# Ledger of designs, part 2: designed miniproteins, single chains, continued (3)

Each design is a single chain, and the fold is of that chain. pLDDT is the mean over its residues in the fold that is shown.

## One batch from the design tools (miniprotein)

Design m8038
Fold by ESMFold2-Fast:
Structure m8038 (fold): chain A 70 residues (1-70)
Amino acid sequence: MKITIDLSDEDEFDLEVRATLGIILATSDGVPVTEADISKLKSLTAQIAVKLGKLDAEGKEITSVTIEVK
C-alpha cells in the first residue's frame, strides 16, 4: 500500500516519521539513532531515499512523503 505522510501536520505517527526522516538527514550531522527508529528506518530508508532523489532538497521543502509499504 502507498502511504502519504505530511510532515507539517500532526498525525498518529507523524513524530515517528519526522524522527525517521530527521535521522536520515541529521545522521550526516552526527545525531544518534535509536533501535526503535532503526527498525522503521530500514524499510522507510530505501523508499524515502528514492523519493528524496526526486525532491533534490535536503529537508528544506519536504512537507509530504509517499512511502510504499507492502
Scores: mean pLDDT 51

Design m8039
Fold by ESMFold2-Fast:
Structure m8039 (fold): chain A 71 residues (1-71)
Amino acid sequence: SNLEEAERVVEENPESPLAWYGLGLTYYAEGRYEEAIEYFEKALKLLPKDHPLVPQAEEGLKKAREELKKQ
């Protein structure tokens, strides 16, 4: 499954912000917003502030937080 693939990528690449971002997206798609938030935050912690992935991960965080508030 997409979830298992994303988890495998993170297990193989635990220092990759892109791997954590992908895991966040996968959990978001599954409606698992608390986990998605955690993984987007993990990606952001690994990124330098000027990295192109920062605005994408911040958008993912915002969307996941908004969805969680609707629960």
Scores: mean pLDDT 87

Design m8040
Fold by ESMFold2-Fast:
Structure m8040 (fold): chain A 62 residues (1-62)
Amino acid sequence: FKVGDVVRALEDIPKLLPTSLELKKGDLVEVLKVVNENWVLARNLKTGEEGYVPASKLEKVE
């Protein structure tokens, strides 16, 4: 992924950490920052909430 990508949650993602983002399967998020191989900082396009999401649970939407 790269900053500005729109990606989709592949499954329901619970709030794993105080700074993580809770998502439902099919939610669209915008990548704000690629933190490392395993984590991105993203914004939920439906709610406007920002938080960290596991990269492995996201799929790029083209």
Scores: mean pLDDT 78

Design m8041
Fold by ESMFold2-Fast:
Structure m8041 (fold): chain A 60 residues (1-60)
Amino acid sequence: MLSDEELLEDIIKKMREKMKKENVPEEDTNFLIELVTRQLKTLLKNKDYNGVKLLEREIL
């Protein structure tokens, strides 16, 4: 079972892999990762796991 931290890292890793496959520039990738990381941290802090799943579906 993944901890909240491990879940965050897993989603970010998958997002980076998707963006690399789509040839997104590193600067744009870093900006989007920072934005998504901030949103995921807020959702996880609030125990909003449905919000986490919805965001994961939107970005992956």
Scores: mean pLDDT 81

Design m8042
Fold by ESMFold2-Fast:
Structure m8042 (fold): chain A 80 residues (1-80)
Amino acid sequence: MEEIERLANLIAKMIAEGRYGEALAFTRAWAGILISAGKYDEAIELLERVLRLARELGAPQEVLDALEELLEEVKKKKEE
């Protein structure tokens, strides 16, 4: 998915630049858009890619926890 890959890379760039608040806000906004469109699998893929990249970049635990919580919330919404 071209769009999801581009979004994940943009968020990863924000994380690499130490712009954690902006990265989290952008991730939440796009996850919300995808959920509203019924694109739960795409939202999960975005969050899984962002979380993987954040871990590789050594993001603070607070950022990793926020991404993990958001991923769990999206997975729960899909299964409900």
Scores: mean pLDDT 84

Design m8043
Fold by ESMFold2-Fast:
Structure m8043 (fold): chain A 62 residues (1-62)
Amino acid sequence: MSAEEIAEEAVELAKKLAAEGYSLEEIKEKVREYIESQGPLTEDEGNLISEKVLQTLNEFGG
């Protein structure tokens, strides 16, 4: 998958877990595991994914 696809899947996973009633901490952990499972990422790819996921998680935490 491209970094954009990984980011979209990570955001979708976070939204799904939030809708299912998982805590913010559990969502962060599961999303982190998902991203790590996708294999080696460049710094730019990691930054893209982190920005999209952080934005989504911050919206759940406010």
Scores: mean pLDDT 75

Design m8044
Fold by ESMFold2-Fast:
Structure m8044 (fold): chain A 67 residues (1-67)
Amino acid sequence: MEEVIKGLEEAIDRLSPENAEVARKRLEIAKKTGSPEAFIAAAQGIARLDPSVADLAKEIEKKAREL
């Protein structure tokens, strides 16, 4: 969990401020639910917001699937 959360926060920091706000709200929901599926959804959402971080988001999704 902690590595997935840190990875998502790192990916969000690379986004534009507008996209980062949307992604942070999704991460907050994932943290509140605590489910692997919520973290997978957050990583997929980041990849859709900015293709430049898609590879990083895919690696985080892969780690979330191992939870």
Scores: mean pLDDT 79

Design m8045
Fold by ESMFold2-Fast:
Structure m8045 (fold): chain A 73 residues (1-73)
Amino acid sequence: MRKKLEEQLQKYDERLKKDPKDADALAERGRVLNKLGKPEQALEDAQKALAIDPKNIKAKQVLAEAQIQLRKQ
């Protein structure tokens, strides 16, 4: 499981190196970061994605999940 998440993280890192304002890539990386147990980093990515595209549903979901994880620990 973690190996596949790390592969996805690298894929989105590459996309964001080419286009750091790719809201969809930020939201997807945030989703992967939440699954890896890194909610602080996921929160930052979701906030950046929503600053670029406030209607991004995936970014809103990532933000909510990161906030829940941060409150439980």
Scores: mean pLDDT 84

Design m8046
Fold by ESMFold2-Fast:
Structure m8046 (fold): chain A 53 residues (1-53)
Amino acid sequence: LSASTEAAILLELMANLDTASQRRLAERFGLSQATVSRLLRRLGVSISKLRAS
């Protein structure tokens, strides 16, 4: 993934945290869920943890 695509995914996650999921992000950006999952894991980002904080 390009750095701009990674940044866009993070911004979308932050903007729509309440409804955000790996599936929804994958669908929005035309990526596989596996690609989104790997990106979030690499960055140390957890959607569940962000919602709880």
Scores: mean pLDDT 75

Design m8047
Fold by ESMFold2-Fast:
Structure m8047 (fold): chain A 62 residues (1-62)
Amino acid sequence: SSEAQEHYERGKELLAEGKVDEALQEFKEALRIDPNFEEARQALSELLLALGKDDEAKKVRE
């Protein structure tokens, strides 16, 4: 959806600014709005892995 896409794009912009926690929240919101949003799910999973949150990353891929 357009709303999910906006959250995903904002998450990417926040990552470019080094705002990791805010980016994480935006990717989670995108996936909450559209659970089948593969790009947002992949971005969230990769970010969680980079933060050492392996169990949380695995749950996102379910």
Scores: mean pLDDT 85

Design m8048
Fold by ESMFold2-Fast:
Structure m8048 (fold): chain A 66 residues (1-66)
Amino acid sequence: KEAEEKEELLERIREVLDELVRLRGPGAEREAESTLIRAEIRSVESLKKLLRELEEEVRALKEELE
């Protein structure tokens, strides 16, 4: 239940980070990997907040680039 929710959140965070790296280009990969590693030790509530913040960054970048 909680483990499943955490795994789903981590998967979404990984996908959003991958997209963020594609948009920002080289140099963002290391920061994205660090963020993902740190996310593994977070609570479900902290992961939900992180996901929202990352999704907002991706949305803003997409709007600027498109």
Scores: mean pLDDT 78

Design m8049
Fold by ESMFold2-Fast:
Structure m8049 (fold): chain A 106 residues (1-106)
Amino acid sequence: MELIDKAAEYLRKLLEPYVPKETAEKIADRFRELAIEGARQGLPPPPVPEEKLRDLAASAFGYVGAEVIDSWEASEIATEAARKLPDELWPALVHAYAALQRRLAG
């Protein structure tokens, strides 16, 4: 729980220079929702090497950004923000990625 809250707050602050504060909060809240869903459901880790998993997880945060703002430029900004996340907070991003993959697979 605390790890996910720290990751959401960190990502929100990374987005604030590029998007309105309300938009950054909405993206961070959406990320937090997905990360909690993934963690609580005990979703299995994606069958991908760890190095590739980080790239995919960062891109998944880009999708969350695009979903909130409806902009490809916003997706790129969100992906770059996720890549700047400290190593200790990456498990939260992986949980969000797992939940998003389940939703996108239908």
Scores: mean pLDDT 74

Design m8050
Fold by ESMFold2-Fast:
Structure m8050 (fold): chain A 55 residues (1-55)
Amino acid sequence: MKKFTPQQLGAFLLALANIGLSDREKLIEEMLFFAPKGTLTREEAEYLYDKALGL
């Protein structure tokens, strides 16, 4: 999914502030931790990380 909710983007921003972009697995795990239950899948978190890197 290319369109993300404010909650999904909020989880990404919180994870980015905590971890940064250098550790893919830590950032993905932090995104899943901050996202409300059932609002973000691992595949969606991976997609957000890849897009942040320009992939």
Scores: mean pLDDT 76

Design m8051
Fold by ESMFold2-Fast:
Structure m8051 (fold): chain A 57 residues (1-57)
Amino acid sequence: LPDALRVGADEARRRSEELRRKAREALRNGDVDTATRLMREADRLDDIARTMDDLAS
């Protein structure tokens, strides 16, 4: 259902923003490994959100 895909895309984008915020905090604390992992997960969520938006169209 297109509505469910749009809701999923919005949720994925919100989660991505939260992970990027945590990644910046990890970098401030010198935890490069954690920051890299969180950024990778955020990028994956952004890709999923784009796919969901495309399917909802």
Scores: mean pLDDT 84

Design m8052
Fold by ESMFold2-Fast:
Structure m8052 (fold): chain A 78 residues (1-78)
Amino acid sequence: KEKKIAELLAKAKELGEKALEALKAGDIEKALEYLKKAHEALLEAALLAAKSEEEKEELKKKGKETLEKNLKELEKLG
């Protein structure tokens, strides 16, 4: 469980770095794609760390709301 969480966090970091590189290159579409994948990896790690089904449902809801907000902000740049 801990190892899988660490792997997902490492994947999210790598995807976040790729998103930043794409953003610097002016490729907003690629940056959004990488950020979406990074968010999915972070959410999966959080779900694995969750102690109850109630926590998992709350994390899914909050994760979706956060992603929608962040994507809208980035869309303003592209």
Scores: mean pLDDT 76

Design m8053
Fold by ESMFold2-Fast:
Structure m8053 (fold): chain A 67 residues (1-67)
Amino acid sequence: MLEEIEELAKKAVEAARAGDWEALYKYLQEMQKLIDELYKAGDWELVKKAMEIAAKAGKEIAAILAA
């Protein structure tokens, strides 16, 4: 699951770089869904790591959008 979140984060950054807003939104939704599953399972350590991955991707996306 954590590896899937990392892959979705990479795809979201690439979609933002390509200006593909539909793909960006889709990948962000899928990533959030996986984080919600970890939260539901009570795996707080993995939730914390997933949130760090999402935060890093969010910073990269914000930088791309601001350029």
Scores: mean pLDDT 83

Design m8054
Fold by ESMFold2-Fast:
Structure m8054 (fold): chain A 88 residues (1-88)
Amino acid sequence: SLNELLEKFAEELEKHPDMSFEEAVELIVRIAREMGATGEDVLNLLITLANMFRLPGSVIQKLVDLANKYREEGKEITPEEALEELKK
């Protein structure tokens, strides 16, 4: 669940508060794979992290649009797929 993913991520973030956005995504991928988290849970966490790292609103909007698109299509999305779409 999103809450369990957030708890695991928060524990690691407290140990490494200088973590970059890229390092945070790699950590999310690792935790998500171990826990079988949904693509929507991962996307919601990525949106939160993008906001925390003060990325441009256009980047946050792309993540929101991607989450809405995949929710409408009923597809699971991986963190790697979210990053690939963000690069477009």
Scores: mean pLDDT 68

Design m8055
Fold by ESMFold2-Fast:
Structure m8055 (fold): chain A 90 residues (1-90)
Amino acid sequence: MEAELELARELAARAAEALRRLPHPVAQELAELLERMVEAGLEERERLEEEIRALLDTLPDDDPLRQEIIRLLTAPAAEAAAEAAAEAAA
């Protein structure tokens, strides 16, 4: 449980860093929410997850920016999975 929470924090931190590279207000707001999530307790985390979903819902499903943000949010998890697979193979 604690190790899983730490991994979730690391993924959130990586996603926030990636979003900070995008000079867009929505990306900056999402990065701020993810940065708060890194430091937040479990109950506050649930509220921040809802705020992140609500912010993404302000963008149309076919918006290129929304697609880019979703890609950046999933990229840290994909990178962590690739790193774990490489470690297991070694």
Scores: mean pLDDT 69

Design m8056
Fold by ESMFold2-Fast:
Structure m8056 (fold): chain A 97 residues (1-97)
Amino acid sequence: MKRYRITVTLTTREALSEEALERLREVAEELAKKHNAELVEFRVERRGDTTTVTLVFRYEGTLDEAIAFGNELAAALLQTLRAQGIAASVRVEVEEE
């Protein structure tokens, strides 16, 4: 099987609470466990009124499976923020390691 790096970038136009960040991490770690993937980086960057959360995963499988996992991550993380009333955009990048 090939190894893939999956990067999910969430951008909000507001500050995220510690509770919101912890919930994102919990959802990300649970999905990683479910798909036998590893969350290798969780980075938060604040620039003025904009918050960027970058999550990096290692996934072993096919490219199609890696893309499907990345899309599932994006949907779940957006829904996690939406449940808290937070609007966000998401970008998913899949690259072979």
Scores: mean pLDDT 87

Design m8057
Fold by ESMFold2-Fast:
Structure m8057 (fold): chain A 80 residues (1-80)
Amino acid sequence: GNKEKLLKIFEEFLEKLKKAKTVEEVKKLIEELAKKVEPLNPVFAELLKKLKKAVDDLMKEGLEELIKKIEEALKLGLSL
């Protein structure tokens, strides 16, 4: 069924992800995954689009802002 197709797509994504060398490659892989998943599970595809958007927003702000946001996220995690 759809779940078996999703598992295969996910396994193929993970194998490609292990070979990714740049954030840009990760972003492209997430976009490809969302496109493949959308007809099988549109809710999951929407979550993947949000993940890609988060990566895009961090990259748009540049390395300095990315570092600041990572530090803030780590501080929040340590506070919990």
Scores: mean pLDDT 67

Design m8058
Fold by ESMFold2-Fast:
Structure m8058 (fold): chain A 65 residues (1-65)
Amino acid sequence: MKEEILEKLEEISEKINKGELSEEELEEELEWIKELMKNTEDPSLVPHLVATALQIIGALFDLKL
């Protein structure tokens, strides 16, 4: 499970860098990270979740401004 989460976070980061995610897709991925942060008991995941969330927030800002 942890490995699958890290793989998905890497995929999200790559798609953001390529500009392949819409505003709706970015919001969906951010909600997924938010739910994981609420439910995870593994503190080693938190830095990775925060890093990807910040990338999503930055991409959303660029799309709205």
Scores: mean pLDDT 79

Design m8059
Fold by ESMFold2-Fast:
Structure m8059 (fold): chain A 58 residues (1-58)
Amino acid sequence: MENLKKGVEALKAGNYDEAIKYFEKAIEDGVKTAIPLLARAYFLKGEEEKADELMAKA
């Protein structure tokens, strides 16, 4: 839960690299709801193909 919150805050601040790191850690901790947020972070960073692949695997 902590990593998810920090990821959301980083995403809102435009710190996409930090958001990606926190969302990846949240997913490792079992927080499946971080997957669509990770996809959004990749999309906003310009990595649209990675975002689409994450959503397809969710």
Scores: mean pLDDT 79

Design m8060
Fold by ESMFold2-Fast:
Structure m8060 (fold): chain A 51 residues (1-51)
Amino acid sequence: PPEVDVPDEDTLGRVLAGWLRSPDPEVRQQARDVLATSGDPRMRALYREAL
């Protein structure tokens, strides 16, 4: 469809938090990049907690 629904920040944050705690460093790095690029204070807080 021409319009794409983006998942809620809350849902995205949960998924990304899980990735940050993943045993794979590659997955962690990807999650960090996404969280840092998001620019949202809630996502930044999650990123800092996982740091």
Scores: mean pLDDT 66

Design m8061
Fold by ESMFold2-Fast:
Structure m8061 (fold): chain A 64 residues (1-64)
Amino acid sequence: MLSLENQQLVNKGGRAIEEGNVEEATKIIKELVERGEFDAARALAELVKQRTGDDRPLELVKKA
């Protein structure tokens, strides 16, 4: 599973989404992609789409 550092990023991303902070969530999703954590990045991106209707983070993950 995820390292402690990557797990902390996922938790931070989840909080940003719950707060409606799509900008911060997108930044964290991009960091997870750069770290090779595609499953975690995709899960957060799908959550952004579900909660906010914004599919741009999911498109970023699909292009990676």
Scores: mean pLDDT 81

Design m8062
Fold by ESMFold2-Fast:
Structure m8062 (fold): chain A 75 residues (1-75)
Amino acid sequence: SKLLEEGKKYYEEGDYDKAIELYEKAIEKDPYYLEAYNNLAEVYIKKGDFEKAEEVRKKALELFKDDPDIVSKLK
């Protein structure tokens, strides 16, 4: 996804707020986009917002709860 790639670019440039916007937009277009949730959680960790990172992780776990391979990777 172009949104995921652009978000990663802003993350690498240190523009975490723009990276968050782009990752959230990627999730809005594809709610089952696991990589976007992982990248969004990573940005929150980098900002020191561990509560938001945990919330994103829990949402991903709930969405993928019926896929044991994905659940194992999120633990």
Scores: mean pLDDT 81

Design m8063
Fold by ESMFold2-Fast:
Structure m8063 (fold): chain A 74 residues (1-74)
Amino acid sequence: SYLEKAKELIEKIAEAKDDPEKAKEYYEELQKLLKEAAESLSKEEFEKLAKEIQEIAKEHEEELKKAVESIVKA
């Protein structure tokens, strides 16, 4: 499912917080997954997916913030 793939990618981004190259790779994979989901799912299904992804992201908030900062600075 898109949710399971998104969760795995979010966890990988969080784990790669000190590796900007790997963090960027997983972040780009997540962006591609979300674009595919937006094209394949109904608006309602995509909004539900986005909400569930947001909740997962909150669980890894500090690690994700560090990963995003490392990508932006690189």
Scores: mean pLDDT 81

Design m8065
Fold by ESMFold2-Fast:
Structure m8065 (fold): chain A 57 residues (1-57)
Amino acid sequence: MRKEKIEELAKKLKEAFEKGTSEMGKLIQELLKEDKELALEALKKAGLWATVSPPEP
């Protein structure tokens, strides 16, 4: 159940990153408000965790 949602969010994060880091930051902030653990797992799945230290404001 969670794994499917994580993969979907990871794909959305990667698409937002292609549009710009500002769009990615907004999406990350919204996801963190809903579920921090899920958001962090999605970032790791997308391969973006290594490129960011903290969540963007």
Scores: mean pLDDT 70

Design m8066
Fold by ESMFold2-Fast:
Structure m8066 (fold): chain A 93 residues (1-93)
Amino acid sequence: MSPEEILEKMRKLLDEAIQAVRDGNFEEAVKKAEELLKLARENPFASETDIKAIERQVKLLKEAAEKGDRLNAEIALTFLVMTVHLLELEYKR
């Protein structure tokens, strides 16, 4: 899979995770975020810092999901949006 295809799939999974939280489907949101983390680890342009940031936000999302905490779930997804956007910008440099 090309880096461009990985980034496109990461964006799609992120959009699906955001929609799942909006729908109250925390289990689906966590599943999509974990799939995004797996793809990030396969991206040769993702730094160790980027991967650790994604791992931290996926962990926060899981903890929020267990508590039904929509606010903390939305915060975790916001940081994932920022990280994916920065990866897209670095790739297109």
Scores: mean pLDDT 83

Design m8067
Fold by ESMFold2-Fast:
Structure m8067 (fold): chain A 75 residues (1-75)
Amino acid sequence: AFENKGVVLPTPAMLPPERDAPIEITGEGSLDSIAVTALSLNKNIKSVTLTGEVKLDFTKAEELIKSDAESIELK
């Protein structure tokens, strides 16, 4: 799992390639470009909800949006 400012997120390697249920991730804190890239590579991620102040690498944010995640919500 990724841990950023005390928030633990699953890594792609910890999730199977496909699941019968969507994977939703809720967390808070800053994500660097490496974390964003790792999340975007996982086909099981259907939505990502991040709460609080979230900083993403704008270059990698587009790749995350193009992932299998159906929605991304920053709060």
Scores: mean pLDDT 43

Design m8068
Fold by ESMFold2-Fast:
Structure m8068 (fold): chain A 97 residues (1-97)
Amino acid sequence: MSEEEFEVEVNLALAIMAESLGDYETAIKLAEEVLKKGDKREQAEAYLILGRAYLHQGKYDEAIKYFEKALEIFKEVGDTRGYEEAQKLLEEAKKKQ
């Protein structure tokens, strides 16, 4: 694994940890870094983190956009678990509009 690949993996883990602690600003920053260097699956996970962070901040339009991006990528890469998670979160965000 390259240093770049390791950095992306670490940033994803730290973003998830920040989100779990309610530190949505840090989760957003780390997820945005993952989007720049991550593969498609890692980008989809980063979009889920962005969507959840914005959802918890009451920014429903932003949350919807990111969940739709995650859904599209999970469908493309055949990640059924990620697709189902993104779909549920998208439905929740739409109900909050």
Scores: mean pLDDT 87

Design m8069
Fold by ESMFold2-Fast:
Formats: C-alpha cells, sequence, structure tokens
Structure m8069 (fold): chain A 63 residues (1-63)
C-alpha cells in the first residue's frame, strides 16, 4: 500500500539502489519489501523506480 515515510535522521546511500535521506524529508511510495535481517525497506516510488532505505531512519507519517 502507498505510504509516506519521514526521515528522522540523515542517511547517505552507499549503493545505487539506495536512497539518500535528509532529516525531515518525506518520501512517498509503495512498500514492496521489508527485509528484517538487513533492517531495510524497499519502496517503489511514483515514477516506478525501486529504492532501499534503512528502516531505522524513517517513520510512517501520521494521518
Amino acid sequence: SRVELVAVRDYKATSPDELDLKKGEVVVGEVVDIDRENKTITLKLPDGSEYKIPGEYVRVRAA
């Protein structure tokens, strides 16, 4: 389902399939995978691209 995630900390992507985050940034997309072992969420962005973000660095934006 479509979600809005707010970055709670800055994050620098270490690979091309990861997303850079700035504290306070809102990322909108669909959660396509949750990797609990690597603590990573894969988001499908509105343009159809998929990126990984560290789950600890984001929170679901309240309605």
Scores: mean pLDDT 78

Design m8070
Fold by ESMFold2-Fast:
Formats: structure tokens, C-alpha cells, sequence
Structure m8070 (fold): chain A 58 residues (1-58)
């Protein structure tokens, strides 16, 4: 799965992460959800990324 630049930038802004960290979190969120990252809306990517980051202690 390849996260979009829009998803990565939105997650980076929402969580205070670097773009590289945000990309990893989006990829992890998509993998755990069983959905290709590119099939997630930006809003869904941010929502799932917040849950994943919380679980990871970020």
C-alpha cells in the first residue's frame, strides 16, 4: 500500500510527526484495517492514524 501525499501531510499536521513518521503510521493503520492505504479517505487515514499512534505510544 502506498499512502498519498495528501494523507501523509494531513497525518503529519494532525499528530505533529515528520512526513516519514506519518507515512509509516498511515501504512500501519491501513495494514491493521485490512484496507489499501490509497483506498482510505484523508479523513479516515487521520482517524485511524490517531488510534495507531496512541497504541504505539506516540
Amino acid sequence: SMPTDEQVEAVARALGLSREQARGVVEAAASLAGIPAEDLSTEEAVRLARKVARAMGL
Scores: mean pLDDT 82

Design m8071
Fold by ESMFold2-Fast:
Order: C-alpha cells, then structure tokens, then sequence
Structure m8071 (fold): chain A 70 residues (1-70)
C-alpha cells in the first residue's frame, strides 16, 4: 500500500503522499514517513500528514480502512 500511494503522490496527488506517510508510520517506518512528509508542498496537507503520523491509532485506522476496500 505505501508504494502504491507514494507513486500516486509523485504523480502530483499530494493527498496520496499524506496517506503513504500515515501507512509508513503504521508499519513503524518513521524514516520513510518523514521523507514522504518532506515531499508535500501544500502546508495544510503537510500539517495533516504530521498530525496523522503523530497519532498511531489514526494511522492504523486508515490502514484498516484501506485493507477493507482491497
């Protein structure tokens, strides 16, 4: 999931970078999460990504919701 949303983010969908960062944090990969947040140009989306990454329960809920749709 992280790789899929990262690819969408690199194509210009910055909301996908927020999701990718949250998923990386949910997997315990804080370094990848920080790298993805650094790629977000929109300050509002960057702040949203930082907030979700700082909340492990929110990050896990996002992951569970995406797995349910897959």
Amino acid sequence: LVERYRALGEEGNEQALVIAAALAAAEGDDKTAERLIAQIKDPSLRAEAEAVVADPAAARALRDGLEAQA
Scores: mean pLDDT 76

Design m8072
Fold by ESMFold2-Fast:
Structure m8072 (fold): chain A 67 residues (1-67)
Amino acid sequence: MEEAVDEAIRILDEKGNDVLATFLAIEYAIGKSTGDLESAVRRMAEIAEKYGDTEAAEVLRKALEES
């Protein structure tokens, strides 16, 4: 999961979508603080898809399927 989160943020940063990358990083930090990483990663995938980054959403969804 952590590797997939890092990869999704990296994809967004490389595309210059710093706002979405920051938003996903905040969601993940909240998940780490509450101990609900699965819900955080699921929410991150939904956010990435909503804002049109299918590649980042796919990376995050694949991590959830392996969990």
Scores: mean pLDDT 81

Design m8073
Fold by ESMFold2-Fast:
Structure m8073 (fold): chain A 61 residues (1-61)
Amino acid sequence: AEENRAAADRIDELAKEFEKDGLYSQAAFLYEQAANVYEQSGDTEKAAELRKKAEEARKKS
Protein backbone atom coordinates (compact mmCIF):
# COMPACT_ATOMS: atom_id res chain seq x y z
CA ALA A 1 0.00 0.00 0.00
CA GLU A 2 2.66 2.55 1.04
CA GLU A 3 4.97 1.49 -1.80
CA ASN A 4 2.15 1.80 -4.35
CA ARG A 5 1.26 5.32 -3.15
CA ALA A 6 4.90 6.42 -3.34
CA ALA A 7 5.14 5.04 -6.89
CA ALA A 8 1.92 6.84 -7.91
CA ASP A 9 3.21 10.11 -6.42
CA ARG A 10 6.43 9.82 -8.47
CA ILE A 11 4.48 9.10 -11.66
CA ASP A 12 2.23 12.13 -10.98
CA GLU A 13 5.31 14.36 -10.52
CA LEU A 14 6.79 13.05 -13.78
CA ALA A 15 3.48 13.69 -15.59
CA LYS A 16 3.52 17.32 -14.39
CA GLU A 17 7.07 17.79 -15.75
CA PHE A 18 6.07 16.39 -19.16
CA GLU A 19 2.99 18.65 -19.19
CA LYS A 20 5.21 21.66 -18.39
CA ASP A 21 7.44 20.72 -21.35
CA GLY A 22 4.40 20.48 -23.67
CA LEU A 23 4.56 16.67 -23.91
CA TYR A 24 0.82 16.30 -23.36
CA SER A 25 0.40 12.77 -24.79
CA GLN A 26 3.12 11.42 -22.46
CA ALA A 27 1.68 13.40 -19.53
CA ALA A 28 -1.81 11.94 -20.18
CA PHE A 29 -0.41 8.40 -20.23
CA LEU A 30 1.42 8.94 -16.93
CA TYR A 31 -1.65 10.50 -15.26
CA GLU A 32 -3.64 7.38 -16.26
CA GLN A 33 -0.92 5.09 -14.85
CA ALA A 34 -0.82 7.03 -11.56
CA ALA A 35 -4.64 6.96 -11.36
CA ASN A 36 -4.64 3.17 -11.81
CA VAL A 37 -2.12 2.74 -8.97
CA TYR A 38 -4.10 5.05 -6.64
CA GLU A 39 -7.30 3.11 -7.41
CA GLN A 40 -5.54 -0.20 -6.61
CA SER A 41 -4.50 1.39 -3.28
CA GLY A 42 -8.13 2.36 -2.54
CA ASP A 43 -7.64 6.09 -3.16
CA THR A 44 -10.54 6.53 -5.57
CA GLU A 45 -10.71 10.32 -5.15
CA LYS A 46 -7.10 10.85 -6.29
CA ALA A 47 -7.65 8.34 -9.10
CA ALA A 48 -10.67 10.33 -10.36
CA GLU A 49 -8.71 13.61 -10.19
CA LEU A 50 -5.80 12.20 -12.21
CA ARG A 51 -8.12 10.65 -14.82
CA LYS A 52 -9.60 14.13 -15.31
CA LYS A 53 -6.08 15.58 -15.72
CA ALA A 54 -5.34 12.86 -18.29
CA GLU A 55 -8.44 13.86 -20.30
CA GLU A 56 -7.41 17.54 -20.21
CA ALA A 57 -3.87 16.68 -21.33
CA ARG A 58 -5.20 14.52 -24.20
CA LYS A 59 -7.32 17.46 -25.44
CA LYS A 60 -4.16 19.63 -25.57
CA SER A 61 -2.16 17.06 -27.54
Scores: mean pLDDT 81

Design m8074
Fold by ESMFold2-Fast:
Structure m8074 (fold): chain A 73 residues (1-73)
Amino acid sequence: MDEVQSVMLEVEDYVAAGEDEKAIKLLTEKLGLDEKTAKEIVERIKEALTLPDAERQRVRQAIIDFIVKKVES
């Protein structure tokens, strides 16, 4: 869980900087996600970054929960 949360913070930084390719690479290399899933997560993060802080944090937690469930499967 801590690893996923740490990676998510780095991914958010890359997405905020417009470096989507680096965000996708980090998700695939660190969390073992496939490229399609990583792209979907990046798009969700882009949407979340346009939301107020409280709603952005809720969306972030939902993404983390999704990743954890997929990795533990």
Scores: mean pLDDT 79

Design m8075
Fold by ESMFold2-Fast:
Structure m8075 (fold): chain A 66 residues (1-66)
Amino acid sequence: EERERRIFELEVEAALYYINSAISKVDAERALKRGDVETAKQSIKEFNEYDKKAEELDAEIERLRA
């Protein structure tokens, strides 16, 4: 089942992007709490990029399931 294997690989990749996004969100919150606006801005940019990539992969997974 090559299709099932591909879906699994994409799910793992998407999960890794969501994990990285969560880490960047924590970093942004910590930076904001200490008043480090520049670090917070960088972390916000990073998690938005990770979230976008994860959403693109989720969309591909749904297409493969259909």
Scores: mean pLDDT 86

Design m8076
Fold by ESMFold2-Fast:
Order: sequence, then structure tokens, then C-alpha cells
Structure m8076 (fold): chain A 70 residues (1-70)
Amino acid sequence: DELRKEILSLIGEILRIIGDILEIEREIKKLKEEGGSEEEIKKLEAKIKELKEKLEKLREKLKELEKELG
């Protein structure tokens, strides 16, 4: 079933992005604890925002594909 393969692939991509977000959040926490640059923190927060927007689009696509299975 091609739809199931697409869903599994999409879930894999979603999990990778979640992993990337968690890594960046960990870097932000470390920078805040170590007294790092506010500019560096803002750049990392901007990357998280971009990744979260991409994640939202992928989650919506997943919802559409799941509807096609039902």
C-alpha cells in the first residue's frame, strides 16, 4: 500500500525534525546557563520557529494522508 509507505516516510521526517528542535533547544539552554550571546540565542530561536512551521505543515499532510486511508 503506497499510502502506508508515504505515511511511514512522513512520520520519519517528522521525527527527524523533532530531534533537530530538541538539539537546538538543548543548545539554547546551555547558552543561557553559560551566559552566552543573546544574538546567538535569537538565531537559534529563529531556527526553531522555522522548524516548527515546517513540522506543522508535515503534520497537516500526515492528517490528510490518514484521512485517505480511512
Scores: mean pLDDT 83

